# Designs tried in a protein design run: designed miniproteins, single chains, continued (2). Part 99

Each design is a single chain, and the fold is of that chain. pLDDT is the mean over its residues in the fold that is shown.

## One batch from the design tools (miniprotein)

Design m7644
Fold by ESMFold2-Fast:
Structure m7644 (fold): chain A 96 residues (1-96)
Amino acid sequence: SMELTKLEFRLLAALNGLILLASTVSKEKAEEISKLANELMEALKNKDIEKARKIFEEIKKLAEEILPQLSPELQAQLKNEIKALEETLEELIKYL
């Protein structure tokens, strides 16, 4: 559906935002988030809600680890990206 496609696009946008922010402080954390993002998309494609939520929590933990290394402006942006990711994931799950 068009709505599902829009939610998938929003999810990818938030994930890419997190990866970009992480890359400014830790290449290793950015690469870990990128791998988890791919695993999250695969879990959603397979309708594995439990796995998708576990992967999201891992992404959130990595984001929280880099948070204190960012400027205040980028900290606010990272928090907004995590919130967007969480809200979009919960909405997308309703279609699975």
Scores: mean pLDDT 88

Design m7645
Fold by ESMFold2-Fast:
Structure m7645 (fold): chain A 62 residues (1-62)
Amino acid sequence: SMKRAEEHIEKLKEAIVAGDAEAALEHLKEFLKAMSELDEEQREEAFKRLEEAIKEAQAERS
Protein backbone atom coordinates (compact mmCIF):
# COMPACT_ATOMS: atom_id res chain seq x y z
CA SER A 1 0.00 0.00 0.00
CA MET A 2 1.03 3.63 -0.38
CA LYS A 3 1.11 4.01 3.42
CA ARG A 4 3.73 1.25 3.69
CA ALA A 5 5.88 2.90 1.00
CA GLU A 6 5.64 6.26 2.83
CA GLU A 7 6.53 4.61 6.17
CA HIS A 8 9.75 3.16 4.72
CA ILE A 9 10.64 6.48 3.02
CA GLU A 10 10.42 8.15 6.46
CA LYS A 11 12.59 5.47 8.10
CA LEU A 12 15.09 5.62 5.23
CA LYS A 13 15.39 9.39 5.70
CA GLU A 14 16.03 8.90 9.45
CA ALA A 15 18.69 6.25 8.73
CA ILE A 16 20.50 8.53 6.24
CA VAL A 17 20.51 11.43 8.74
CA ALA A 18 21.87 9.05 11.42
CA GLY A 19 24.56 7.71 9.05
CA ASP A 20 23.25 4.14 9.47
CA ALA A 21 23.98 2.58 6.07
CA GLU A 22 22.66 -0.89 7.04
CA ALA A 23 19.32 0.51 8.24
CA ALA A 24 19.09 2.73 5.14
CA LEU A 25 19.61 -0.27 2.83
CA GLU A 26 17.04 -2.37 4.72
CA HIS A 27 14.37 0.35 4.49
CA LEU A 28 15.16 0.90 0.81
CA LYS A 29 14.58 -2.84 0.21
CA GLU A 30 11.24 -2.69 2.06
CA PHE A 31 10.26 0.41 0.06
CA LEU A 32 11.00 -1.37 -3.23
CA LYS A 33 8.95 -4.37 -2.08
CA ALA A 34 6.04 -2.04 -1.19
CA MET A 35 6.30 -0.41 -4.64
CA SER A 36 5.77 -3.81 -6.33
CA GLU A 37 2.20 -3.77 -4.91
CA LEU A 38 1.39 -0.30 -6.35
CA ASP A 39 0.01 0.70 -9.76
CA GLU A 40 2.04 2.77 -12.25
CA GLU A 41 0.73 6.18 -11.05
CA GLN A 42 1.31 5.33 -7.38
CA ARG A 43 4.84 4.05 -8.14
CA GLU A 44 5.70 7.33 -9.92
CA GLU A 45 4.43 9.38 -6.94
CA ALA A 46 6.25 7.15 -4.41
CA PHE A 47 9.51 7.44 -6.38
CA LYS A 48 9.27 11.26 -6.45
CA ARG A 49 8.69 11.26 -2.67
CA LEU A 50 11.71 8.98 -2.20
CA GLU A 51 13.97 11.26 -4.29
CA GLU A 52 12.88 14.34 -2.33
CA ALA A 53 13.35 12.57 1.04
CA ILE A 54 16.89 11.43 0.13
CA LYS A 55 17.82 14.95 -1.03
CA GLU A 56 16.43 16.47 2.20
CA ALA A 57 18.22 13.89 4.40
CA GLN A 58 21.57 14.48 2.66
CA ALA A 59 21.16 18.26 3.13
CA GLU A 60 20.50 17.71 6.87
CA ARG A 61 23.74 15.67 7.16
CA SER A 62 25.85 18.17 5.18
Scores: mean pLDDT 82

Design m7646
Fold by ESMFold2-Fast:
Structure m7646 (fold): chain A 93 residues (1-93)
Amino acid sequence: MLAIEAAKLALEAALIALRKAETREAINLAIAGALKAIGALFQGERLKDYRGAAQDALDAAELALKAAELAGSEEGKELARKAIELAREALAA
């Protein structure tokens, strides 16, 4: 559950960052974060690989956080930080 929840929040954070992104760097990080989050969702929901989903969700959330920082999105940063927390909890289980 936590891994899938983290992936969903990471995807939302990446998409929020993408909407505010004005630089190539921020756009590329947001897209990379979104793609990894989608991969994490497929691993968790379809393959039932919760550990793989948690790791990809963590990577996605870290990319989304960097994108949100560059885009100046406080909402994106907050969601990305929550996604990182949930992904770390899932990995520690």
Scores: mean pLDDT 88

Design m7647
Fold by ESMFold2-Fast:
Structure m7647 (fold): chain A 91 residues (1-91)
Amino acid sequence: MKLKVTAELTVEGPDGVRTFTLEIEAEEGTPVSKVFLPLAEEAVRQVGELKRIVVDAKGRLKAGETYEFKAVALTDKGIVRITGKLTAEEL
Protein backbone atom coordinates (compact mmCIF):
# COMPACT_ATOMS: atom_id res chain seq x y z
CA MET A 1 0.00 0.00 0.00
CA LYS A 2 1.38 3.43 -0.94
CA LEU A 3 1.83 6.05 1.79
CA LYS A 4 2.27 9.80 1.60
CA VAL A 5 5.20 10.67 3.89
CA THR A 6 5.58 14.24 5.17
CA ALA A 7 9.04 15.01 6.55
CA GLU A 8 9.72 18.01 8.80
CA LEU A 9 13.48 18.52 9.13
CA THR A 10 15.51 20.90 11.29
CA VAL A 11 19.08 21.28 10.00
CA GLU A 12 21.65 22.91 12.29
CA GLY A 13 24.90 23.78 10.53
CA PRO A 14 27.84 26.19 10.90
CA ASP A 15 25.78 28.95 9.18
CA GLY A 16 22.72 28.55 11.44
CA VAL A 17 19.42 26.67 11.59
CA ARG A 18 17.13 25.85 8.62
CA THR A 19 13.80 24.05 8.45
CA PHE A 20 12.45 21.99 5.53
CA THR A 21 9.13 20.32 4.81
CA LEU A 22 9.18 17.60 2.14
CA GLU A 23 6.61 15.12 0.82
CA ILE A 24 7.40 11.76 -0.77
CA GLU A 25 5.65 8.49 -1.57
CA ALA A 26 6.81 5.22 0.00
CA GLU A 27 5.40 1.73 0.54
CA GLU A 28 4.07 0.61 3.92
CA GLY A 29 6.71 -1.45 5.73
CA THR A 30 9.64 0.57 4.30
CA PRO A 31 12.34 1.13 6.96
CA VAL A 32 12.19 4.70 8.31
CA SER A 33 15.99 4.97 7.86
CA LYS A 34 15.65 4.17 4.10
CA VAL A 35 13.10 6.97 3.63
CA PHE A 36 14.94 9.45 5.89
CA LEU A 37 18.47 9.04 4.48
CA PRO A 38 17.77 10.55 0.99
CA LEU A 39 15.85 13.46 2.56
CA ALA A 40 18.64 14.17 5.06
CA GLU A 41 21.27 14.02 2.28
CA GLU A 42 19.26 16.52 0.18
CA ALA A 43 18.94 18.89 3.16
CA VAL A 44 22.67 18.63 3.98
CA ARG A 45 23.59 19.48 0.37
CA GLN A 46 21.96 22.90 0.95
CA VAL A 47 24.74 23.54 3.53
CA GLY A 48 27.77 21.92 1.84
CA GLU A 49 29.38 18.89 0.22
CA LEU A 50 28.41 15.69 2.05
CA LYS A 51 31.45 13.65 3.18
CA ARG A 52 29.83 11.28 5.73
CA ILE A 53 26.48 10.80 7.43
CA VAL A 54 25.32 8.73 10.44
CA VAL A 55 21.58 8.18 10.88
CA ASP A 56 19.66 7.16 14.01
CA ALA A 57 16.18 6.11 12.90
CA LYS A 58 14.15 3.05 13.86
CA GLY A 59 10.96 1.36 12.78
CA ARG A 60 9.03 0.70 9.59
CA LEU A 61 6.45 2.98 7.98
CA LYS A 62 2.81 2.40 8.92
CA ALA A 63 -0.19 4.56 8.01
CA GLY A 64 -1.21 6.93 10.82
CA GLU A 65 2.15 6.76 12.63
CA THR A 66 4.76 9.46 13.35
CA TYR A 67 8.49 8.70 13.57
CA GLU A 68 11.32 10.75 15.08
CA PHE A 69 14.89 10.62 13.81
CA LYS A 70 18.28 12.27 14.03
CA ALA A 71 21.43 12.34 11.95
CA VAL A 72 24.91 13.87 12.04
CA ALA A 73 26.73 14.73 8.82
CA LEU A 74 30.27 15.84 8.06
CA THR A 75 30.56 18.35 5.19
CA ASP A 76 33.30 20.52 3.72
CA LYS A 77 31.72 23.36 5.79
CA GLY A 78 31.76 21.43 9.09
CA ILE A 79 29.38 19.30 11.15
CA VAL A 80 25.64 19.41 10.38
CA ARG A 81 22.99 18.01 12.76
CA ILE A 82 19.57 16.96 11.51
CA THR A 83 16.51 16.28 13.63
CA GLY A 84 13.01 15.74 12.44
CA LYS A 85 9.86 13.74 12.15
CA LEU A 86 8.09 11.70 9.49
CA THR A 87 4.29 11.40 9.35
CA ALA A 88 2.88 8.59 7.19
CA GLU A 89 -0.65 8.72 5.74
CA GLU A 90 -2.49 6.33 3.41
CA LEU A 91 -2.36 7.67 -0.17
Scores: mean pLDDT 80

Design m7648
Fold by ESMFold2-Fast:
Order: C-alpha cells, then sequence, then structure tokens
Structure m7648 (fold): chain A 67 residues (1-67)
C-alpha cells in the first residue's frame, strides 16, 4: 500500500507534476509514518516547490528513521 503510493508519487515527479507527487508521498506517510524513503522523496518534492525549510525538516526525519 505505502509502496504503491510512493511509486505513484515517483511517476508524477518524473512527469514534473510536483503537486501530485507530493500528494502521493503524503499518502505513503499516512499509511506508514516510519517509511523513511517516503519522507526523503517528500523532501525532494518540497525543494522543487520552493518549500526549503519544510524540505530540510523532512529530510532530517528520514535520516532519523534510518538509524
Amino acid sequence: EADRAVKIGELYYEEGDYEKAKAGYEKAIEIDPNYAEAWRNLAKVLEKLGEYEEAEEYRKKAEELEK
């Protein structure tokens, strides 16, 4: 389930639809809040959307979950 949401987000990211990519990654985190890859991908999308401070926070969250 979470893996599917990440895959959908990745497809939108590759198409340049960062808003839909964000929604996909947010869905993955809703399903599995400990899914580090989803937090990391969400941070990448937020950087594309200009949300640099939030992107940094979510990148740190992903790093913490991988420890």
Scores: mean pLDDT 82

Design m7649
Fold by ESMFold2-Fast:
Structure m7649 (fold): chain A 66 residues (1-66)
Amino acid sequence: MEKIKERQELVDKALEAADAGDLDTAREYIRKANEVFGVKPSDEVIDAAVEALRTDPELRAWVREN
């Protein structure tokens, strides 16, 4: 349960950083969110996730509500 909450907090911070134009900070939060569950994302996967947080309205709504 705690890992899910930690991941959600990190993803929410990534969305806030991306919306503020701080893409480097957004990438770091996405990396940390994946590391909570032992996943080692590639830079390409991190970049795709940050872009999705900026451009996918369904993902943005899901992150804000969860």
Scores: mean pLDDT 77

Design m7650
Fold by ESMFold2-Fast:
Structure m7650 (fold): chain A 59 residues (1-59)
Amino acid sequence: SAALEALAARLGLSRAQVEGARTLLREMGPDVARQYLLRDLGLSEAEAEALLAELEREL
């Protein structure tokens, strides 16, 4: 959605990184998706929670 695309752009994330997070959230759940955002993408806790909330809204 436009909101997710705007947030991803603000966080400096590529479409592939956003799709990776979406796949992890769908297949493995929010804890694994959150760890990917924090550890692999280097997002803050607040940034990770904001992106997860938008991804959950699109699931």
Scores: mean pLDDT 86

Design m7651
Fold by ESMFold2-Fast:
Structure m7651 (fold): chain A 63 residues (1-63)
Amino acid sequence: GPVEEAIAEVTRADGTVDPRELLKKLVEKAGIPERDAFTAILRVRRADGTVDPEELLAAIKEL
């Protein structure tokens, strides 16, 4: 879906994600409000810099 596509487009070769680029893609592709996207990213971004698409979708649904 749009969230998984956004993650795939911003995922680097090492599997890490830039939270700013992910935020932009979630707003552009999934139509998620910037504040909600930012909050969801903060909740699900792991210490290694990776993001699980299912965890991100769940966090967005809670907002």
Scores: mean pLDDT 78

Design m7652
Fold by ESMFold2-Fast:
Structure m7652 (fold): chain A 94 residues (1-94)
Amino acid sequence: SAALLRQIALALRAIGLLFDLELLLERIRAGADPAALREELERLERELEELRRELRELEADPEADPALLEQTRRLLRESERLLEEARERLRELE
């Protein structure tokens, strides 16, 4: 179904965001260029906002799988936690 394919695509993008955030945190610890790290943080913040919008649209779809939606919500909550950690660590480099 089209709804299921959209949910799978969203979940995969959410997983990708988590990997990008973990990589960002490792790059911060490694002492990478702060300007490049801030640009990456802003990109990941925009991606999270887009994924949240798409999740809300899928939550309104009666054909959506509620278990997959809940798993995606958990992934996005973890991404929010990692983004906040990255913001705090980058502020320390100022």
Scores: mean pLDDT 88

Design m7653
Fold by ESMFold2-Fast:
Structure m7653 (fold): chain A 87 residues (1-87)
Amino acid sequence: MSDEEKRRLLLEAYRHLALAFEALAKGDDEAAYEHLREAARLAAELLGLSEEEAEELAERAFEEAKSLSAEELAALAARLRAAIAAA
């Protein structure tokens, strides 16, 4: 995997994470989980993890994110959006 390909996958993963946190902040758990699954899949490609490990990562991230307030989730999404814009 090239450095440019890794950068593209990382930015896509950040985009899906931002979308997931934005969805959770609005109470859309289904959309949030879908975006977390895609972010985890992209992260697994970057880290050389299996599809099973990616699913476990998504489930863990979803449980952790559900413990956060809507304000905290919105702040995390904004930081991810800023990171994408700076890339």
Scores: mean pLDDT 85

Design m7654
Fold by ESMFold2-Fast:
Structure m7654 (fold): chain A 56 residues (1-56)
Amino acid sequence: SMREKAVFAAAMLLASGYDDETIRRGLEILGFKLSDKEFEEILREAQELLAEQRAK
């Protein structure tokens, strides 16, 4: 889904050390138009994905 693609893209940018503003801009460049709430949810899911990878 588009949401899963956005979460994956955000997770890759987080893992690369980019800040929240840069991640949001990156998602916009990739064609994702997100509200503030949608962006916060995507960042949370991306952080959880990275935490799961660190727990392995």
Scores: mean pLDDT 81

Design m7655
Fold by ESMFold2-Fast:
Structure m7655 (fold): chain A 110 residues (1-110)
Amino acid sequence: PNHPDVATSLNNIAGVYDSQGKYDEALPLYQQALEIRKKALGPEHPDVATSLNNIAGVYDSQGKYDEALPLYDQAVEIAEKHGEKTGNFDLAIKIGTNAGLLLIKVAVSK
């Protein structure tokens, strides 16, 4: 159950539910994929950042901004550290854009 390929399969199934607006079905599958990736790859791996971004995206889609923001922040931190080591910031830019759009939603709602 801790193999990264299992996490990828769970993430793909969760993505189908997410695209259908079935957030209650998507969320536990994304969370299971996150836990598998943390155990198999370590908490600082870019695949963990991707999993955190996906969970944050579900909360964001539900209007649960207080739950989404700390997950985006964690994902950005991991992705930025990865970019510093590899010189490739594509993941950090993608996740940071999602976090920035969430901050605009929060600001407009107040």
Scores: mean pLDDT 84

Design m7657
Fold by ESMFold2-Fast:
Structure m7657 (fold): chain A 82 residues (1-82)
Amino acid sequence: SAALLEEARRLAEEARRLAERFLRGEISEEEFRRRMEELARRLGEIVRELVAAGDEAAAQEAVRLAQEALAPLREALEKLLA
């Protein structure tokens, strides 16, 4: 549904803000990881709900938004491990 996609977009924006705050040293690595895990869980729920509803186009868009939301986490972790 449009409401679920809008929620997914909000979660992606929250992930970007969390990554920025982590890079600025405003939150701990533990808090950043915990909050990103929570965002990933909710995005997974949205994808499953859209799949269950048979809305293939919305499910595909939600998967794309989930990948975008997790990209800041991957980038932050790659920087830490480099």
Scores: mean pLDDT 78

Design m7658
Fold by ESMFold2-Fast:
Structure m7658 (fold): chain A 56 residues (1-56)
Amino acid sequence: MRFYRVDVSKLGRGAERLGLKDGEIISDEELRERLREAGFPEEVGLHEMSKAMEEI
């Protein structure tokens, strides 16, 4: 399981839409759940957003 530190400056409005806060630590599983809840494609969304966040 991978963990990411949310950087709102890189994610922009995507972070707000998914309810992510700056400096929040989120797992790939939790990110998938938030993408699903927001109606975004999970695999594509996870891949793109994980590139914009710092992996821990």
Scores: mean pLDDT 75

Design m7659
Fold by ESMFold2-Fast:
Formats: C-alpha cells, structure tokens, sequence
Structure m7659 (fold): chain A 56 residues (1-56)
C-alpha cells in the first residue's frame, strides 16, 4: 500500500541520517494509515516521526 511504502521510505531516510526527510515521509504514512484504517502502519509511522524529531 502507499502507506506501507511511505513507511519504508521513512525508515530508509532515517537510517541515512535524513531526519527531515524521514519526518515528512512518516507524517504522510501516518495520514494514509489512518485514512485506510491500518492502525499498525499508523502507529509505526507515529513512532518513526517521534524518533525523527528527536534526531532533528
């Protein structure tokens, strides 16, 4: 799904040290996860967003 793809992109960006890019991708994944009812993706996206904010 688009939400899962954005979530994977957020993880990759965070691993590469792009906290700003990871924050944007995780935010998009969270929105799409909530819209599709995918609570697991939404939760994981929120956690990645929090981690990206700590590193920014």
Amino acid sequence: SAAARDLEQARKLLEQGDAAGALTAAGHAYKLGKESGDEEVAREARELREEALRRA
Scores: mean pLDDT 82

Design m7660
Fold by ESMFold2-Fast:
Structure m7660 (fold): chain A 119 residues (1-119)
Amino acid sequence: HMKEFLLPYVTDGDLAELAAKFREAADRIGELQASGEVDYAGIGVARDPELARRYAEKVLEAQKNNDYDALVEAMLESLRAAGVPDEVLERIRERIAQIDRPNAGSLALVAATVLEEEL
């Protein structure tokens, strides 16, 4: 459900580019995924390779710091760059704040839910 919601209408070329960027980031957060603290597969804004690149860079920085808050900020930055209004981003942030130890999958689900309600 969530993955198909976040990756609609993407070409094979776009998917290959995004997969390369996400694999680079995933290699860095593989330990967190193995511990069950981060589910990277749920995160994607597939329409824009530039947004995927920016997001991957932010995720690598967040992983370096072992910082869930930085991971949240990376997702919100990616959505802001995609043109999501600040008021919607704040609603996503408020929803995420209610989750104890959010992971990448739970962040993507909350973002998808709020975007569907607001956009």
Scores: mean pLDDT 54

Design m7661
Fold by ESMFold2-Fast:
Structure m7661 (fold): chain A 81 residues (1-81)
Amino acid sequence: SHMEKALEELEKLDKEIEETVKRINDLQAQLPSLSPEQQAAALEEMRALTDKVRDLHIKKAEILAEIFGDEELKRLVEQLK
């Protein structure tokens, strides 16, 4: 069913968000022990990962908006892109 496939996709997105957030937290925890050059690289990776989390949440919101036929949520998602 379309709903079952959408729920499976949401589960995959949630897992990817969880793994990405964990990577950000791991990098943040390591920052005080890194050299300045390593800190710069870690901060760049953290920025890219933060953007990825935002994009994953946008995808999740798009799926939820479609499931519920929520036109207002669809408009909000478009504003976040």
Scores: mean pLDDT 87

Design m7662
Fold by ESMFold2-Fast:
Structure m7662 (fold): chain A 71 residues (1-71)
Amino acid sequence: MKDEAIEKFAQSIKYREASELLERMGLPELAEESRRQSEKYEKEGKELAEKAGVPVEEVIEEAKKRIEEER
C-alpha cells in the first residue's frame, strides 16, 4: 500500500513538472493534460496513504527521493 502511494505521488510530481515545462514551451494543451494527470495521481496517492495510515508528507518525501534516484 505505502509503495503504491509513493508511486502515485511520484507520477503526480513528474506530470506537474512536465506541465510547467510544456507551458513554458508554448504547448498549453499538453500542459493542461499533464496537469490533469498530476491531479489524478495526487488524489490516488492521498487515498492510498490514508488507507495505509502513513502521513502524506512522508509519502511525498519518499516520492521525491525515488524521482531523484531515477534521474
Scores: mean pLDDT 81

Design m7663
Fold by ESMFold2-Fast:
Structure m7663 (fold): chain A 63 residues (1-63)
Amino acid sequence: SALAERARAALEEARRRLEAGAPPDDVLIQLQKEAGVLAAVAGDEELTREASEVGRRARELGG
């Protein structure tokens, strides 16, 4: 679905930023939130879980 594709794109960009080792910024947080909302609306449980995992890692790095 278009929503799942958009969620996947946002999640891929968020992961790319985390892998670069930069501290999480507003862009990464926004990408993670967007991915999570789109995945949930699309009913994609795996993408929803992946978005939650990225959010957890971002919070750990930001603390």
Scores: mean pLDDT 77

Design m7664
Fold by ESMFold2-Fast:
Structure m7664 (fold): chain A 59 residues (1-59)
Amino acid sequence: MVEKSEEEEFEELKAEIKKRLEEAGIGSDERAEALAETALKLRRIGDEIDKELEERRLE
C-alpha cells in the first residue's frame, strides 16, 4: 500500500468528476481535469493555512 500522493488524489478527483459529468451528459475530459486542478489548488491553500496555524500553536 502507498499513501495517497497529491498526484494520486488528482487522478481520483478527475475520475470522479468525469464520471459525474458523463452521468450528466457533459462527457468532457478537459472540464473534469480543470475542475480537479482547481480542487487541488484549494486544498493546497488549506494545507498552507493549517501549517501557519500549527506554527502559531508552538507559541
Scores: mean pLDDT 71

Design m7666
Fold by ESMFold2-Fast:
Structure m7666 (fold): chain A 63 residues (1-63)
Amino acid sequence: LAEELRALAPLGVEGARRAAELLRRAGHDQLADGLEAVIATSPDNPLMAAAAVLEAADVLERE
């Protein structure tokens, strides 16, 4: 899952939308809500979207 998110980060806002869907399907509703909030707040900022996706991937990898 975290690797899938990292692969989506370069796709910017579209990558963040797909990452949020993957997180929601996997039961990570809080992380999905966070990504959706970033997209809503900065819908035309691909760098912010990519950073948010990478941060979500890092959270998933932490034990």
Scores: mean pLDDT 80

Design m7667
Fold by ESMFold2-Fast:
Structure m7667 (fold): chain A 74 residues (1-74)
Amino acid sequence: SATEQEALEVMSELMELYEKVKASGKPPSPEEKEEMRELIRRGRELLAQLDPSDPLAQFMRATLDILEEWLDRQ
């Protein structure tokens, strides 16, 4: 579906940004934090449109929860 495709794209962008931050060995910049929070927010909106039993929805929920908690500790 179009929603699943958009969800995969958002999760890909979020993971690429997370990997870039980790590779830097530094905490995320204010700009990177804002971008990650916006991607998490968009991911949550798309997750609400998916079937909760879908493996993609389960993966997204777990990943968004982990990244949000990680970001809040920065």
Scores: mean pLDDT 88

Design m7668
Fold by ESMFold2-Fast:
Structure m7668 (fold): chain A 55 residues (1-55)
Amino acid sequence: MEIIIEELERFGYDTDKAGTRLLLEHGLEYAEELGRIVKEHGRDGKAALEALKKR
């Protein structure tokens, strides 16, 4: 999980936000998927979050 949290910070996400923490609390698969989506969408936080919600 730490490497994904670091990736999110690098793309400008606030990993302390409740929304991001809730997604990570759902399990490792959410954390890995979130990291993958962030890499695919770059710094487009809205697009990344939208894709994550469709999961």
Scores: mean pLDDT 56

Design m7669
Fold by ESMFold2-Fast:
Structure m7669 (fold): chain A 78 residues (1-78)
Amino acid sequence: SDRQGVLDLLTAALQHLDEGDYDFAAVLARQAARVAERLPDVGAEVAEYARKAAEYARRGDGEKAREYLEKARETAER
């Protein structure tokens, strides 16, 4: 499902962020945002959080990137 696809991408982004691969974490977060746009109800919020996570990862702010990836996951699970 699109929801499971978003959750898988956000989980992968978190794993790459933990490994120090901020560039690939940003790529996965952007992909999650695109898929999230198709989710009913929460899609816009999930997409916005995932885009913010990608931007922070791109800038090297791992703490904020993680925060927004976790917010995106929590929102997508509801």
Scores: mean pLDDT 87

Design m7670
Fold by ESMFold2-Fast:
Formats: structure tokens, C-alpha cells, sequence
Structure m7670 (fold): chain A 67 residues (1-67)
């Protein structure tokens, strides 16, 4: 999560937007819904779609390992 958050910051997301992306992924019922939810938040934050998907998958993977 830390590395994904730092990269999202470099791509223009705010700490609040990153927290929303992580929260959205945590509240999702499964991995694919978590990826989609986090990606949507990051794209709205101004992160390019390809980078947003990569970061969203990383966030969802780390949440899946913890939960």
C-alpha cells in the first residue's frame, strides 16, 4: 500500500483521494470490484487510466492479502 500510495501522489492524486481509493477497495465485496472501485477514484483524481488500473490492482492485491 505504501508504495502504491507514493506513486499515486507522484501522478497527482491527493492523500484524501488515495484514502478514498483504498477505502473503496476495502469495502468492495470481491477483488475485481475492489480494483474497479479504486480505479474509478484514481481516474477521477486525474491519474491516467492505465496507471490508475495498475495502482488499483496493487491496492486490491495488498488488501486481499491482509483480509
Amino acid sequence: LQEAAQEALRLGATPEQITRAVSAAMKAPDYEEGVEAAKRVLVEAGVPEEEAERLARRIAEEIQRQL
Scores: mean pLDDT 79

Design m7671
Fold by ESMFold2-Fast:
Structure m7671 (fold): chain A 107 residues (1-107)
Amino acid sequence: SLAEALRTLARALGLPEDASPGEVLGAVQLAILEELVGESAPASMSGREAQREVARAFMASQGIDYEKATPEQQAQAARDAVVDRIMRLTGVSREEALALLREAAAS
């Protein structure tokens, strides 16, 4: 199921079927940023930088000020944004989406 969900997500994002979990995560983060801020993330953006910008954009979409949030709230927002997008693109459960995020983040 995890491998099939990863392939479905890669296809939804226009990536090759053999795209790595890290490449898929990067494309998910870019898709979130394009939807919420209308700008493409820089190609050289580190995983941590992409996670921060995703959290900022997602929180702003909910009317929450990123700069006033705790580090725990910021980290949760980044996870929630990616998990929500994976669920919308693939139809998988929240538990499966969290498993995909963990595998991709460990790359």
Scores: mean pLDDT 78

Design m7672
Fold by ESMFold2-Fast:
Structure m7672 (fold): chain A 92 residues (1-92)
Amino acid sequence: EVEELIKQLKDENPVIRAEAALKLGEIGDPRAVEPLIELLKEKDEKAYIVRIAAARALAKIGLEEGRKALEEALKTEKDENVKAVIEEALEK
């Protein structure tokens, strides 16, 4: 269920957050867009896999709000792996 997966985006375990983000991307429900944008803004450098999952999910959903959030995230992201995923997601 989308609501349960959105709750899991706030789990203490970054692996659970990343898995929930990827599942929300596969489902493609617009209700997930804003929670995924918040996940993309996570400042924990050690949780880079969570930001990767959020970026992939937003790209898969394909809504303009998510695309704008990815463009903004690219300006401030310091992790090269996350940056590469965002750049790939924004490719035409």
Scores: mean pLDDT 82

Design m7673
Fold by ESMFold2-Fast:
Structure m7673 (fold): chain A 105 residues (1-105)
Amino acid sequence: AVTLTQPPSLSASVGSTVTITATSSEPTLTNVTWFKQKPGEPKEVLIYNNSKLAPGVRSRFSGSVSGNTATLTISNLEKEDEAVYFVKGTTASGSGWGPGTKLSI
């Protein structure tokens, strides 16, 4: 099964930029979706099809994919960005989820 690794936690300051990287156990990532989840809420789609912003998502979120690595970048951090961020990646071998990264601000 495809697995993705993420850092378990990251800390950043309001107004800074943070980058969350995820690495697939299997090459090559063909499709990546990034999700944001706050306590008591469902997972919200931020980025889909590797780099496309979901409707209603602010432009300070961006995504990129290169080989077996997926990257979520959040610029101009706000306190409201404090959440768990999850990646879902697809390769020729199937799809898998990352365990999530807890972002503290």
Scores: mean pLDDT 84

Design m7674
Fold by ESMFold2-Fast:
Structure m7674 (fold): chain A 111 residues (1-111)
Amino acid sequence: SEEETRARIEALVRRQLGLLEELRALLREHAPELVPLVDEIIRLNERILEAVRAGDWAGARELVLEQLLLLAELQDAARARITDPAVLARVEALLAEISDLNVEILALLEA
């Protein structure tokens, strides 16, 4: 049902917010110049939640696609800036999990 789909997407968006806050804290310590880009991704996450709550599935889909592009940009920037391989591995693991959640959200929006 649409209500069950909405509840599932909201749960995924909230889980993604938690991972984005972990990523923000890690980047604040090791690459603080990337924090504004994470803040922009977090703002998109808030807009996705608003679109889903409003029943704007098309708008939510476009915002998720925009967030995926910013996540790719952040990954490239992190690879260029973070020289500690252990820190980079943790950042890349968080980015991969966040992107996987977006793929799951897109699948639910298309159902």
Scores: mean pLDDT 90

Design m7675
Fold by ESMFold2-Fast:
Structure m7675 (fold): chain A 79 residues (1-79)
Amino acid sequence: MVIVVGDKEEVDRIVAALKEKGIPARGLTELTLENLPLFAPGDTVIILPSAKVDPEAVEKLKRFGVKIIKVDSVEEALA
């Protein structure tokens, strides 16, 4: 599953676009240690520039087998 992290309006737009393409997607407004139970090995996380992210949560997700993608723009996330 793809999980998009960022500002709610940007996240909702990207999640809708992914779902239209048949890709299972969810949105989060921030990535914190409390969010970790929402992720599974093999998930992909897309971090938008607007995202509030705990660096420790990112490191733990990488060790858990989650793929982390940091994008420079909303357009990059939609490609």
Scores: mean pLDDT 81

Design m7676
Fold by ESMFold2-Fast:
Structure m7676 (fold): chain A 69 residues (1-69)
Amino acid sequence: SPQEAELEAYRLLTEEAGLSPEQAKAIFDAARNAKSVEEARKKVREMLLAAGVDPETAERIAELFEKAL
């Protein structure tokens, strides 16, 4: 479900990627403000890479945002 995907994305952002709750919130806000699911995925990936998250983890999280939106 979208709600389960959202919870899993938050878990990966905070526990595996090591982002703060504030950084995780900023990523969710950016995804929700995107014009399309494709834009949301690209924006999430860019923000994660800029934060120093590895490309494999960034891609897994971006895929979960597609399911959450």
Scores: mean pLDDT 81

Design m7677
Fold by ESMFold2-Fast:
Structure m7677 (fold): chain A 66 residues (1-66)
Amino acid sequence: STLAEIARREAEEHPEYAAESVEGLAKAVTLSPEAREYLKKAKEAQEKGDYEEAKRYAILAVEAAL
């Protein structure tokens, strides 16, 4: 979907806001349990300052939401 494409692009271009990109998608789409788990991991990675890991988990969350 267009919203998932936007969320993925935002996570790729702004890894420091990767979790927020998935949260934006979650406002329009009900996330599966798997997608929610990846979002949780993306948030944890952002808290650690590991933006590459946050980006990876955010992209996995978007893919799991599709």
Scores: mean pLDDT 80

Design m7678
Fold by ESMFold2-Fast:
Structure m7678 (fold): chain A 69 residues (1-69)
Amino acid sequence: KPSKEELEFDTALAMVRLALAVGKLAGLSLEERRELARRVLENARKNGLSEEQIRELEAEAERLLEELE
């Protein structure tokens, strides 16, 4: 069974993906979508995710921002 940290990571990853997808569908600007991703990542840091996990989430957010733009 995944650890608590793994569950927090999976939740944060899902939230990043959802926020960016919904932001694009809602017609939010690139800056507004980046801000949504930043807030998800800030909450993930506060929830105790490692810097390695945060870097993975940052990479995924930037990849999605590029793909969705």
Scores: mean pLDDT 77

Design m7679
Fold by ESMFold2-Fast:
Structure m7679 (fold): chain A 56 residues (1-56)
Amino acid sequence: MTAEEAYEAILAALKAAKTQEEASAAGRRVHDEAARQIGVEAAEKAGTRAAIDAGL
């Protein structure tokens, strides 16, 4: 997984959620998987960018 793939996956999860609780749960799940594959720092940067672009 690349940082860009992590960003796209987190963004898609946030946009697909119907509630803020679903967005938080789905976003965290994808973020945790990204952190395992590309490291915590890269996953945090991807997650922050995705949250901003999702309007959070």
Scores: mean pLDDT 78

Design m7680
Fold by ESMFold2-Fast:
Structure m7680 (fold): chain A 58 residues (1-58)
Amino acid sequence: EADELTLKMLESDELDINEAIKKLQELAGVSEEEAKERIDILLKKLEEAGKKVKLVYT
């Protein structure tokens, strides 16, 4: 699923929010709004799993 690719990106030290939104739109064929919601859900799941991730601008 596209979720696995997003998780790999989020587990990096930095993640460009605009880049992540665009990639989710291309990978899952969703809108910008949908991509933002998916990123938010994935961040929450990472916190539940005890993983570290930061959203940062390059």
Scores: mean pLDDT 65

